# Designed miniproteins, single chains, continued (3): the designs that were tried, part 85

Each design is a single chain, and the fold is of that chain. pLDDT is the mean over its residues in the fold that is shown.

## One batch from the design tools (miniprotein)

Design m10944
Fold by ESMFold2-Fast:
Structure m10944 (fold): chain A 93 residues (1-93)
Amino acid sequence: SKLERRLKAVIAVEEKVLEIMEKNGSLSLSELEKIVNEEGEKYGLSEEEKESLLGILLAGFKQEGDKLYLTPVGRELLEFSLKTGKEALEKLS
């Protein structure tokens, strides 16, 4: 269930990020941090696990001032992560 909780947290964060990117085209670093903290807390991630997830997500973004933009490679990796995460969660359920 620890793996299942982590996977649910990652899926929830990735879905919210993609939804914001589709609607707004960008988000702030503080908005991304808030999403990771709220979903991580909901699914019982440690501070270290939340920090690690934030770092992995940030690798897919280009920062310009206070705005984060999803790179083409970052979008492809995020969509792949979401798809494979959902498939893995189905096998654990």
Scores: mean pLDDT 86

Design m10945
Fold by ESMFold2-Fast:
Structure m10945 (fold): chain A 75 residues (1-75)
Amino acid sequence: SSLQEEAVLYLEIELQEAEKNPELYSEEAIRHLREALEAAKAGDLAAASRHAQEAAKVNPRLQPLADRVAALAAA
């Protein structure tokens, strides 16, 4: 679905940024982002949203991403 494709795209972009600038991300936040991406790739947007929210708890700068994934999961 277009919602799944959008969620995957946003999560992949954030993970690429984390790979370029690992000092700006905790290993725990990166782990949660990877879990969110795998859930989104599987079509489980509710699980992707939960994992993205866990990443945002560890790294508050990820809150806009987590909110975006949550909006896609609620659509």
Scores: mean pLDDT 88

Design m10946
Fold by ESMFold2-Fast:
Structure m10946 (fold): chain A 80 residues (1-80)
Amino acid sequence: SKLLEELKKKAKEIKKYLSPDMQKELDQLIKNIEEAFEEGNEFLKKLFIMALSAQIVIAERRENLPKELVEEFLEILNKL
């Protein structure tokens, strides 16, 4: 999926601002979304998207993520 590839690319940019622990959580949630998407599990996909969205909003406040990167990332998540 083009959206999943765009999500992974944007995640690499965001990871530069994150602590190692936050990077691991981000990678795990993206993997969970990808697996749920491929399995056609819409409920689980939405659940993981909500969890990742919450983590990114928290990271924006704690890790000083650029607002523009956060907005672009959330826009991609909303299209999944």
Scores: mean pLDDT 83

Design m10947
Fold by ESMFold2-Fast:
Structure m10947 (fold): chain A 99 residues (1-99)
Amino acid sequence: DVRARLEAELARIDTSTPLGRLLAYEALARARRAGVDFSDLPAETLARIEETEAFLERMVALSRTDPEAALALAEELARRYFDPELLAQARAEIEAARA
């Protein structure tokens, strides 16, 4: 179950830190790629998840040919998308599904 894996991954992440928030965003983007439905989230939040997925794909492609460009893209992702409200919304949705 992709949602159960997402929940387990998010439980290990300290979202009080910028690195933790970035890792949570990556977990959400990977879960969306794997078919987890986030359509109940606000449209702006969905757009951020989609943009995060696009950045991750570019970063993976660049890591083989230009590691410095891949690092710069990772820093851009961290600055744009460590958003604690998105994580709180995702956790609330998972919690509601468990109830």
Scores: mean pLDDT 68

Design m10948
Fold by ESMFold2-Fast:
Structure m10948 (fold): chain A 72 residues (1-72)
Amino acid sequence: SLLERLEALIRRFLETHPLDEAEKSALLNAAAELSEEAQRAAQRVLGATPGAPVPLNAVVAVLVHEMRRVLE
């Protein structure tokens, strides 16, 4: 599903990039603006790997790309 793919992409990204607490909050806020499904996926991934930070811009780009592909 889109959610499983989104979670996998975010998790993979988190494994290689640090994401501080402010960036995590910004990511969750950005996800909430896109869709409830995106927000849940971001929350699950961040909850599972809270110690694996990722640059916000990169995570948002991946999230937006995948969500746009489905929402269009």
Scores: mean pLDDT 57

Design m10949
Fold by ESMFold2-Fast:
Structure m10949 (fold): chain A 100 residues (1-100)
Amino acid sequence: GAREELEKAAERVKKEWPELYEAIKNEDNEKIEEAFEKADVEQKQLMLAAMAYFLVERGEMSEEEAKRLVEYRKLLLLGEEGDKEALEKALEMAREALAA
């Protein structure tokens, strides 16, 4: 499910950038922002997913919101790889979120 996918992203951050993982877990916003400015697109996506994981764990984000975020991220990544149908679905999800 969505929680397991966010957890995998958080585990990857922990493995590749353990100090950044601790900063995200402890909400050290200064370190998070400094790392985010220097990060490539893949690292930025993983950081956002790890942050969402901790928000779900704390009860500050619903599982349904987490599911939408995970699906949106997957569709964007597939769209970047050339999947036009995935890109169109991501755009529909963004339009629905703006209409709510």
Scores: mean pLDDT 75

Design m10950
Fold by ESMFold2-Fast:
Structure m10950 (fold): chain A 83 residues (1-83)
Amino acid sequence: MVDYVAESKQQVTDVAVELLERARAQEEVRITVETKSEDLAKYFARLAEGVARLMGYRVEVELEGNVVTVTLRSAALVEAELA
C-alpha cells in the first residue's frame, strides 16, 4: 500500500525530509511513494540514498515504474544480524 503521493520535486523533497526524521527515531524505516512519473520516482530514490549516506544507514530501493519503495536500516541493526 502507498504511504505517500508526490506529484512534484518539492513534494518528493518533503517526503525525503520526513524519511530523514523517521530514520532518526527508528532503526528501520520502509516507505512506498507513488509519483506521477518515473523521473520523480528516480529522483526520490537518489534523495533516499543521500539520506542513508548521511546517517550511515543501509538503503534498499525498489523501482516499479512511477512507484518507489525504500527501506533504510541502521548500521547497528545490520551488525546485530551479522553477529
Scores: mean pLDDT 79

Design m10951
Fold by ESMFold2-Fast:
Structure m10951 (fold): chain A 72 residues (1-72)
Amino acid sequence: PSSEEISATLQALGAVYKELAPQITDPELLAQAEAAVLAAYRDVATGRMSGEEAVARARATLEALVAQERAA
């Protein structure tokens, strides 16, 4: 991937985390949110996934974790 794609992906993943992570108070769910963001970044950095796909996957995972937090 390009350095521009990596930079844009980091900014977008950071924005998703800042938006959704404060809604997660369970330490186990928060750890899963952190792991999802790191996995998304890793997949882009290793060329396994586009930045757009990685950000979309991370957002979907964090939204599911927020829903799980609210259901608990």
Scores: mean pLDDT 84

Design m10952
Fold by ESMFold2-Fast:
Structure m10952 (fold): chain A 81 residues (1-81)
Amino acid sequence: LEEAIRAAEEALRAALAGDAEAARRHLQKSLEYVRKADLPEEEKARLIRTAEGAIAAAGIGPVPAAVGAHELLRMLREIKA
Protein backbone atom coordinates (compact mmCIF):
# COMPACT_ATOMS: atom_id res chain seq x y z
CA LEU A 1 0.00 0.00 0.00
CA GLU A 2 2.85 2.48 0.71
CA GLU A 3 4.01 2.22 -2.93
CA ALA A 4 0.43 2.78 -4.18
CA ILE A 5 0.07 5.83 -1.89
CA ARG A 6 3.42 7.25 -3.05
CA ALA A 7 2.45 6.81 -6.72
CA ALA A 8 -0.93 8.50 -6.09
CA GLU A 9 0.86 11.41 -4.31
CA GLU A 10 3.18 11.78 -7.34
CA ALA A 11 0.13 11.71 -9.66
CA LEU A 12 -1.59 14.49 -7.66
CA ARG A 13 1.63 16.56 -7.66
CA ALA A 14 2.00 16.18 -11.46
CA ALA A 15 -1.67 17.06 -12.07
CA LEU A 16 -1.41 20.19 -9.87
CA ALA A 17 1.67 21.19 -11.92
CA GLY A 18 -0.47 20.86 -15.10
CA ASP A 19 1.16 17.63 -16.35
CA ALA A 20 -1.76 15.29 -17.14
CA GLU A 21 0.52 12.82 -18.96
CA ALA A 22 2.83 12.39 -15.94
CA ALA A 23 -0.24 12.17 -13.67
CA ARG A 24 -1.64 9.34 -15.86
CA ARG A 25 1.69 7.42 -15.72
CA HIS A 26 1.82 7.70 -11.91
CA LEU A 27 -1.86 6.65 -11.62
CA GLN A 28 -1.11 3.57 -13.77
CA LYS A 29 1.77 2.71 -11.41
CA SER A 30 -0.53 3.16 -8.38
CA LEU A 31 -3.08 0.80 -10.05
CA GLU A 32 -0.34 -1.84 -10.53
CA TYR A 33 0.51 -1.68 -6.81
CA VAL A 34 -3.19 -1.92 -5.85
CA ARG A 35 -3.60 -5.03 -8.06
CA LYS A 36 -0.63 -6.70 -6.30
CA ALA A 37 -1.78 -5.74 -2.78
CA ASP A 38 -3.23 -8.37 -0.43
CA LEU A 39 -6.57 -6.69 0.29
CA PRO A 40 -10.18 -7.88 0.71
CA GLU A 41 -11.85 -8.43 -2.70
CA GLU A 42 -14.46 -5.67 -2.23
CA GLU A 43 -11.89 -3.06 -1.12
CA LYS A 44 -9.45 -3.98 -3.92
CA ALA A 45 -12.27 -3.74 -6.52
CA ARG A 46 -13.25 -0.26 -5.26
CA LEU A 47 -9.62 0.93 -5.46
CA ILE A 48 -9.20 -0.52 -8.98
CA ARG A 49 -12.40 1.24 -10.18
CA THR A 50 -11.27 4.54 -8.61
CA ALA A 51 -7.77 4.26 -10.14
CA GLU A 52 -9.18 3.39 -13.59
CA GLY A 53 -11.55 6.39 -13.34
CA ALA A 54 -8.63 8.67 -12.38
CA ILE A 55 -6.56 7.37 -15.33
CA ALA A 56 -9.49 8.11 -17.69
CA ALA A 57 -9.86 11.60 -16.14
CA ALA A 58 -6.14 12.25 -16.76
CA GLY A 59 -6.85 11.63 -20.47
CA ILE A 60 -9.21 14.66 -20.35
CA GLY A 61 -6.83 17.08 -18.59
CA PRO A 62 -4.87 18.03 -15.46
CA VAL A 63 -7.85 19.32 -13.42
CA PRO A 64 -9.89 16.08 -13.78
CA ALA A 65 -6.60 14.19 -13.17
CA ALA A 66 -6.09 16.08 -9.88
CA VAL A 67 -9.67 15.29 -8.74
CA GLY A 68 -9.23 11.58 -9.54
CA ALA A 69 -5.76 11.36 -7.96
CA HIS A 70 -7.01 13.11 -4.80
CA GLU A 71 -9.93 10.64 -4.43
CA LEU A 72 -7.63 7.62 -4.96
CA LEU A 73 -5.12 9.00 -2.42
CA ARG A 74 -7.93 9.63 0.13
CA MET A 75 -9.18 6.02 -0.21
CA LEU A 76 -5.66 4.53 0.04
CA ARG A 77 -4.91 6.55 3.20
CA GLU A 78 -8.21 5.46 4.83
CA ILE A 79 -7.32 1.78 4.23
CA LYS A 80 -3.81 2.24 5.73
CA ALA A 81 -5.20 4.03 8.83
Scores: mean pLDDT 85

Design m10953
Fold by ESMFold2-Fast:
Structure m10953 (fold): chain A 74 residues (1-74)
Amino acid sequence: MSLEEIKEEFRKRVEEIISKISDPALQEKVRQAAEQVIEIMDDDAKNMGSSPEAIRIFAEWALEELERYAEEVS
């Protein structure tokens, strides 16, 4: 799986998480956190030479953290 495919899947799953939140301010906070995660993935791929598998594992962990946050604030 390419970095672009990993980021695309991550963004789709983030929007699914956001769809469960009714508060627009909290939706924006989750989107902001998700953009920071994508920035880290891009930095890891460009500057650290991380494998797609390592980036995918990080993305899966980040999705679980975002889901937990969304559930706690909803």
Scores: mean pLDDT 80

Design m10954
Fold by ESMFold2-Fast:
Structure m10954 (fold): chain A 95 residues (1-95)
Amino acid sequence: GKQENLSHRLGGIIGRIDMLVDHALRHPEEREGVVQEILRLLDQAARMLEDNGLTEEAEKLRQIRRQIEEKAKQGDFEGVLQLIEEAKELLRKVM
C-alpha cells in the first residue's frame, strides 16, 4: 500500500545514510563531502514525508538537518553522528 511504498523508499535512504556514515568513519578526510550527501538525502526524505501528508515529521526532519549543518560547521562530527541517529529514528517511526 501507500505506507509500504513510503517505508521501502525511506528504508533505502536509511541504508544509504548508514553506508555513508561507515565510509566517513573509515575515511576522515572525506567527512565534509559525506555530510553534504547525507544532508541531500535528508532533504529528499523530508519532501517524501511532506508528499505523504507527514508534515509534522517533515518539519522535524528539516530542523534536525539544520542542526547537522551547524554541527558540521563547528567541526563537531560526534554531534553530527548523534543528530543523524535522531533523523534515522524519526524515519523508522513513520515506516
Scores: mean pLDDT 89

Design m10955
Fold by ESMFold2-Fast:
Structure m10955 (fold): chain A 59 residues (1-59)
Amino acid sequence: SPLEERIRQLSLQYEQQVQQVLQQMSTLSPAQQQKLFDQFKADFAKVQEEVRRLYEEAE
C-alpha cells in the first residue's frame, strides 16, 4: 500500500540521517554538535508528525 511504502521510506531516511549525524559528531566543535543535535531533533519531530498524518489520512 502507498502508506506502507511511505512509512518504510521515512524509516530508511531516518536511519541514514542517524548514521550521518553520529559520523559527523566526532569532527565538529561543541557548538556545531549542539546545532546539529537540535536540527536532528526538529527533523525527527517532523517525521513523527508526517507518520501521524499518514495514519490519519488512511482512516
Scores: mean pLDDT 77

Design m10956
Fold by ESMFold2-Fast:
Structure m10956 (fold): chain A 79 residues (1-79)
Amino acid sequence: DARLQYEKYKKTKTKDLSGEIVVTNQIGLPEAIAQGVKTIILVSTGPSRESLEIAEKEGVKVVKVRPGDDVEAVLKSLK
């Protein structure tokens, strides 16, 4: 449950990643949002609607890529 994981990480925030660009998958997305990451490269074949809604409400930029996409090229485009 993405919302429950997000609420848990929000309450127990252990890192400030607001200046970072994080590459993660669907499972890691709620934690990255809760840690204050402002730009996330999401490697997923089908991200959940609920996780994307949480990111949008928190003002997080989510760049969706598929497994096998050139993540390095995407990272360069975000500089």
Scores: mean pLDDT 70

Design m10957
Fold by ESMFold2-Fast:
Structure m10957 (fold): chain A 71 residues (1-71)
Amino acid sequence: SFEELKKKLLELVADNPEARDLVEQGIKYLEQGKIEEASKLFKQAVSLIKDPETAAKAQELANQLIQEALK
């Protein structure tokens, strides 16, 4: 579900304040139907994640959130 994916993504970025803020903004844009704006913010957030495994997982969850929003 959208809520479960949102929770997982926010948990992954919890200790990176800049990435977390961008993820929170991206989620708000998804909730408004602004898919392009959300996608840009998620890509920016992922670029701030130092750990490659965490970055890959965050990108995966962000892509799943976008797909869920398009239903």
Scores: mean pLDDT 85

Design m10958
Fold by ESMFold2-Fast:
Structure m10958 (fold): chain A 95 residues (1-95)
Amino acid sequence: LEEAERELLEEARRAEAELAPLAEQAAAAWAALKPEQRAALAARQAALSVELRELQARVDELSRTDPEEALRLTRELYRLLRDRLLGLLAEALRL
């Protein structure tokens, strides 16, 4: 479990490094967006934040009673973050 936690952190760091070039492209696209388009993306980001908070609360509850399941849900949370972030970046680049 201790080793698995380290592997998750390393995976998250690698994912962040892979997303960095896309984040720069998204920042440039974001700067070119009209105010209405920025507002729409912000609304989608807010909705995602609610879903992620609910999942995190479940992980916190399970961490004391079922640490193996908590670890699995944590990995799902990272995957959801990556997928949603990539989706938002792709939409921003298309605008």
Scores: mean pLDDT 67

Design m10959
Fold by ESMFold2-Fast:
Structure m10959 (fold): chain A 65 residues (1-65)
Amino acid sequence: EEFDKLIEEAEKLLDKISDKLTPEQRNLFREALKILRERIEKGENVDIYKKALEYLIEQFKKELE
């Protein structure tokens, strides 16, 4: 499923930048990803939450530059 792959990509990227984040930031991002997954699964305004997830992925990728 497309959003499952996006979540997995975001989690993998978060792991790669983990040393650049505080423990609190890492926890907040993990919680954000969990909430996004839950909202998408419930079908609540899926388009907005998918865009939010894509935005997070893009930000994580920029941290690797």
Scores: mean pLDDT 77

Design m10960
Fold by ESMFold2-Fast:
Structure m10960 (fold): chain A 99 residues (1-99)
Amino acid sequence: SVAREMVSRGVPEREALRIYGQLLADHYMKLLGLSKEEAVEYVKLLLEGKLPEEEFELVVEGARAYDPNDKSPVLTFQRVMGLEEDGVMDLEAIRALVS
């Protein structure tokens, strides 16, 4: 997962999981036209049974904390993953997120 890749690149696990949740909320709000509340529920359904409970709760916490006016999660992800730090999730960044 993206969170595991970020951890392998030096991001603390709790921070990586929260950022992952914020990025998923941003992505699905834009892709599917969801509200923040709907995006949080979608992230829960997407990851249900796929992560240990503690990791799942950190990702969900990140999704709930998502603020579209705060670009720092996207910029941190881009920097860590070696992508262009423009604060925009382009196709390359989205592929890195979902692969």
Scores: mean pLDDT 82

Design m10961
Fold by ESMFold2-Fast:
Structure m10961 (fold): chain A 77 residues (1-77)
Amino acid sequence: MPAVKEVVLPVKLSAKELMEAQIAVAEAAHKIPGVLSVEVKATPEGTKITVTAETEEAAEKALERSVEVVKKIHEES
């Protein structure tokens, strides 16, 4: 059963940081077996990350790694 997990990080990325985050998150997610898609979007409240995977375990690992990548790119939160 596919699992979907999302989080909104209270960090606002610049356009450049958002592009870097989208690329880095996609690369990191592709290394996790069972990941179907990952999206990183800017919102007024911060950065939204959505992960879809074949299993809850894969979705959780991909989301955790994606959060780490986004936090490393932006120092203000």
Scores: mean pLDDT 79

Design m10962
Fold by ESMFold2-Fast:
Structure m10962 (fold): chain A 97 residues (1-97)
Amino acid sequence: MEEAKKLFDELYKLQDELETLVEKIREMRGEDISRLRENRKAAEPAFKKIRETDEKHIEELSKDPQAYEKAVESLKEEIERYKQALDTARQRLADLE
């Protein structure tokens, strides 16, 4: 349970960072980011609900060791995908600076 919660927290942090970098890249490209900002703001209640659901899911997963281990593995894979996406976004941003 503790490990899965930390992984979810890391995943959410990476998601927030990627969205911020994408917004900055679009802004530096001279794109109208008003719609992107409105979409992010509109999605905040949904993200809060998802995070609350994830906390409950972590608690349920702690009752099944096999399901818990598989979920932890999947989370680690998703975190690595987001880290790669962030590295790509950072390179794109650097190319624009």
Scores: mean pLDDT 75

Design m10963
Fold by ESMFold2-Fast:
Structure m10963 (fold): chain A 78 residues (1-78)
Amino acid sequence: MEAEELKKKALEALENKDDKEFIETRNKLLKLLKENNSKEIYELYNEVTLYTLKLADPENFTPELEKKMKEILRKLFE
């Protein structure tokens, strides 16, 4: 699925500190989300966002916080 490949590229760009690739891949994923309004694509977009937060502050971004944020984001889509 195109959205899965875009998620992978966005995560790799984050790890490599490639801001241009990250912005381009995240924007493509957001475009797919807007065009399809798919819960699956929405969850993939959220995984990119949550991973960004985890890389920024890994000590304070606990698995418990990640689960709570995922639940809130799922409710916002519904």
Scores: mean pLDDT 78

Design m10964
Fold by ESMFold2-Fast:
Structure m10964 (fold): chain A 94 residues (1-94)
Amino acid sequence: MVEEVLELIRELIALLEELRAQSTDPRTQALIDELIALLEELAARLPEFSPEEQEEAKRLVESFIEMAKLAAAGEMDLETTVRLMLHEVRRLLE
């Protein structure tokens, strides 16, 4: 499980870096930078998680990858999407 979730986090970070490069809004870029930092913290702390918490993290990251792809396609507002992801990652790291 841990290795699979780490691969998903890496894929999400790559998508976020691409979205950051496409954004012209400094606020959105700063939010993406904060999200990437929290995702790297999540990756580092993942081995400390219970199997149930690892499964929750996997489900959450899979949802974020889908949302990031929708934002890239213009189907979701990028700033709103990133703010939602930040809130959920912070909740999981509590």
Scores: mean pLDDT 85

Design m10965
Fold by ESMFold2-Fast:
Structure m10965 (fold): chain A 86 residues (1-86)
Amino acid sequence: SSLQEFELRLAQEVEKAAEEILKEALEKYGGLSEKVKELLAKHKQFSPLAQMQAIVAENEGGLKDWILKKWKEVQARIERKWQEFL
């Protein structure tokens, strides 16, 4: 159905956005902290969204706050697409 196709495309966009957030997090924070690098590497085997969620759940401070801020921007974009589809 068109709804299932739309949901699949949004899921793919969410995964890509999570991958981009994780890449930027590594570039911004990975050069400054070995602990940040270890946390990103620990979750490398999971999907980008699952990696991002696990890192947020296990961390406090600047990395978590930065990821959550970027994720709020993604959520707003996805919500807009849902509203436009409905």
Scores: mean pLDDT 76

Design m10966
Fold by ESMFold2-Fast:
Structure m10966 (fold): chain A 92 residues (1-92)
Amino acid sequence: MRKPTPEEVELMQELLREGIARIDAEAERLMAKVTDPEVRHRIEVLAVAYRMLLLATALDLILEKQASPEEVRAEIDRVVDDGIAELERLAA
């Protein structure tokens, strides 16, 4: 495997920062409404899992599949939307 280019690293950092911020904001918003400590803990764990999934997805697309910036953004958005939906489902 080759080392990622500076451009690939910058794109990955920007997309990951955006995706992680969206997941964290949703988790914090939901935890503010949830009084059950067990549900709160599950929300925190799921948020961490989706942050890790976002990192793994971005690395796979950029390094292994050499995906276009549009494909990387679309897949990050899909993972974020899935994560938000699962967090909302846990909080319900």
Scores: mean pLDDT 80

Design m10967
Fold by ESMFold2-Fast:
Structure m10967 (fold): chain A 101 residues (1-101)
Amino acid sequence: MNVKVEVTADDARGAVRVKIETDDGLRIEMEFRRPSRGLPDVRTPRVEASAAAKGIEIEYEARFREEDGVLTVEVKIKITYTDADGNTYTFEKEFTATVRL
């Protein structure tokens, strides 16, 4: 299965949006915002999956760094997907995005 990751930075909101799509129609959207209290502000992931999927588990880790008006977001995402036949697939993606504040 091929996994496509698209990362979009929104400088006006201090936010990074991540879209993950697989060839079988799994789609995941996540939004990471600048931390307001030392913790990442993350919106609940939106998951759109094929009707045949038995289970989807998403685990993520996000690290934020701010320097000279630039927010750097380092993200690790682990997706575990179980198909209709009980086969389990695990995908890990790491990316870094920058947002100008």
Scores: mean pLDDT 67

Design m10968
Fold by ESMFold2-Fast:
Structure m10968 (fold): chain A 70 residues (1-70)
Amino acid sequence: SELERLKEEAKARIEKLFKEGASAQEISQLVVDTVRRLLELGREQGKVQEAKAMASDLVLWVQDQIHAKS
């Protein structure tokens, strides 16, 4: 549940950055920070595989968003 909340919060923040016209670099930095947080939380909760899957899903979603906005 915490992993899912973090992922959904990150998606909302990234969507806001797109609406605000943020740079690809700024969006990429938020993605990197979120992936790090997901993996750290996954290790803390013994859910490393779930965290990796969520991080991968987030990265793929962001790549799709960047492609659509370009």
Scores: mean pLDDT 82

Design m10969
Fold by ESMFold2-Fast:
Structure m10969 (fold): chain A 66 residues (1-66)
Amino acid sequence: MELSEEEVKKLEEALQKLKVKPGDIVTVRELAEAAGISQRTASRILNILEERGIFERTPRGYRLLS
């Protein structure tokens, strides 16, 4: 599973809008609203980033690792 260049751009813009830094938790809903995408797409993106070790899944959402 891979992220498109457009998905990466939307992700970067969303993280900047949410002011996410390492250690912060982002929910699927927050990312979807900030990026202007569906919760399904946001969930897919976060799953890919979890597999790459960028985010960690928690009961509260996804934590940014670095």
Scores: mean pLDDT 78

Design m10970
Fold by ESMFold2-Fast:
Structure m10970 (fold): chain A 87 residues (1-87)
Amino acid sequence: DIDRLSEELADEIVREAEERVRRGDIPKATTVVSKLLLATLSKDLDEALRLFREAYTGIAADRLKRGEDPEEIRERIRRLIRSFLLS
C-alpha cells in the first residue's frame, strides 16, 4: 500500500531529522542533491528509496532547524514520497 509506505517513510524521516538537529548534524546542500540524483538514476527500488530517505532526512533537518512545524514537514514529505513511488 503506497499510502501506508509513504506515511511510514515520512515518519521515519522526520524522526531521524529531529535527532540530526539535536546533534547539529545537518548535511550540506551538495550532499542532499547528490543523494536525490542517485535516487532518480537507481534501477533498484530499494536503493532508490534508501537514497531518497537519506536526502529528505537532510532536507527535513534543515527545515526543522529553521523552525518549521514537524507535522507540516512530515505531510509534505509524505506527498513527495507518494509522487516518487508513482513515477
Scores: mean pLDDT 78

Design m10971
Fold by ESMFold2-Fast:
Structure m10971 (fold): chain A 70 residues (1-70)
Amino acid sequence: AAAAEAALQARIAELRASPDAMKRIEAELMEGLRSAGVPAEEILAMTLAEMISKILTEAVNKAIEKEKKR
């Protein structure tokens, strides 16, 4: 929904403005998941550990699919 997307963008902007390097990393993970097509509602509900796991799972799945098509 538009409201969830606006909330996600606001959260990413807030985290990017933080002097805390971990918060800036979290912002980049959120943007990466958004660019990968994960719904804003899911990203906002995720913990940092879940975001990392999701990105790793997507990378592994893409590698497996690429091998299956060769």
Scores: mean pLDDT 77

Design m10972
Fold by ESMFold2-Fast:
Structure m10972 (fold): chain A 75 residues (1-75)
Amino acid sequence: DEKKKKLAEEVQERMAEIFEEAHKEKTREEQAEVIAEKAREFAKELLEKYPDDELAKRIAEELLKGAEEVLEEVK
């Protein structure tokens, strides 16, 4: 299934980019803010791009939840 494979590749590549961008920040709080911001943007993009894909919806929901949890951990 090319669509599932492409989605998995897109998620892995985008998450790697998000973490790489976050690592440019020096504090854990700043890193968490970058992760949260980029994860929320990616979640919105997945929901718009793959509205009929159950896996994409689950990934988007996990990204949104993870963003809030990451911000809470660095308080």
Scores: mean pLDDT 80

Design m10973
Fold by ESMFold2-Fast:
Structure m10973 (fold): chain A 59 residues (1-59)
Amino acid sequence: MHMEELQERLRLGALAGKRLGPELFARVAAGIRDPSRLEEVAEEALEEYRRLQEERERE
């Protein structure tokens, strides 16, 4: 996977974390600190961001 794409996913997850709460934000921050886990954390953050967007569309 391209590093640029991975960074974008982490960025979106960080934005979602600010709205959802500190748990997701802390998880994204941990992934940024540990490069070996970036891909895993980025995917998790992206999933959460998509859920938040769907929730916002309904309201």
Scores: mean pLDDT 62

Design m10974
Fold by ESMFold2-Fast:
Structure m10974 (fold): chain A 75 residues (1-75)
Amino acid sequence: MKELQQAIENKDVEELAKYFKKIQDNPDDYELITNFAQALIAAGISSERAGQYIVKALNGADPEKLAEEIVKDLE
């Protein structure tokens, strides 16, 4: 999951969108989902906000738009 942490640190919308797509394609992969949430929290996103992004992804939100929201949330 080192690549995910690098994508968050680099504000890489394309790479983050790929991870959201992986979550949408594998909604029962709790390890992937948990690791993604933890990486967002480690980057400074609140646990509540990280959870909101995951719920939106699981409900079929556009991965690219979610990635853009994360990049804007990182200040």
Scores: mean pLDDT 81

Design m10975
Fold by ESMFold2-Fast:
Structure m10975 (fold): chain A 78 residues (1-78)
Amino acid sequence: SKPGSATVEGPGLEAALRAALEAYKQGGEDFVGASAVNRDGTKGAGYATGGLQGAIEAARKMAESAGPDAVRAGGTAD
């Protein structure tokens, strides 16, 4: 599998979902991680395995931990 990564600006869940989708598109079938940063520098992370559903689950976990005011999100995929 090709490694994939993406960073997206925006509010929590929306940014997390966009970052996860972009990482999934680059990395292929397996999505293994996502992260987000709030305006105040608070960080959140999500993890899931397995394709598009894994990417969505990782994004949800990332948004939950980072909170609604996340201004950046990143994703990784294998």
Scores: mean pLDDT 59

Design m10976
Fold by ESMFold2-Fast:
Structure m10976 (fold): chain A 73 residues (1-73)
Amino acid sequence: SSATRLTAYAIRFIGYQLDNDVDGAIEELRRFYNDPRLTKEEKLSFLRNLLKSTDNPEVQKEIERLIKELEEE
């Protein structure tokens, strides 16, 4: 289900943040963005919530870039 998939992405992303693995967090965001099983609306909602909960400027910049790409589709 989409809920199970979104939860799995959230858990992995949190794991990278706790490890201070910026590159791992960004790669996880890119895997998430490219997952064809998730809708545009699910991706936007998830990314907007994620942006509110992250303090790393590189991760924030990547999230903002992905949101913009989705909004322009």
Scores: mean pLDDT 85

Design m10977
Fold by ESMFold2-Fast:
Structure m10977 (fold): chain A 84 residues (1-84)
Amino acid sequence: MREETLRELDERIARLVEEAKRLAAKGTEEDLRRAGELEGEALGYGIARALLRLGLDPEEARELAEKLAESFKEPIGELNLRFS
């Protein structure tokens, strides 16, 4: 399962990064903001992938990837507004 989970995370990261680059190339404020969201999600999956490579359980890596992607999808400023 580790190799399968690594492939799943790699595919998700690749899709998010590709879409973020596509949006960033359009250069509008809305597209740049959306690209930032996708880059945040990709970072979350990337951290979980790195930890999986370092020995984290595949199931825990999947859960962590989803949690981190969700957290990083929202800008820190927006998160502060939601909790304040």
Scores: mean pLDDT 76

Design m10978
Fold by ESMFold2-Fast:
Parts: sequence; C-alpha cells; structure tokens
Structure m10978 (fold): chain A 56 residues (1-56)
Amino acid sequence: SDLEKLKEIAKPLFTGSAAELEKARKELEKFLNSKDKVVSVTARSIIDLINTLLGK
C-alpha cells in the first residue's frame, strides 16, 4: 500500500543523517497529490516533521 511505502521512505526519520532526511522529503513529495487523503495528509505531516528536525 502507499502507506507502507511512506513508512519505508520515513525510516531515516529515526536514524538518518540530514542528507538522508532531505532525500526522504523529496520522495514523500510525490505522495502529496495522492487521491487517497490518508496518504496525502500523512506524507505532508512527515514532511513537516522532517523540516522541523532540519531546522526549517
């Protein structure tokens, strides 16, 4: 499922470098236009969290 794909992309959130978080953020951006609102909202929330962790 797309949610499982989001979980895999978000793995660096707990153990990754800043560069890995930037890559995860870019991968997550493609899910923002998902027709599944759960997927799009989850992707946006994870991107917002990554931005906070990166000091953005």
Scores: mean pLDDT 79

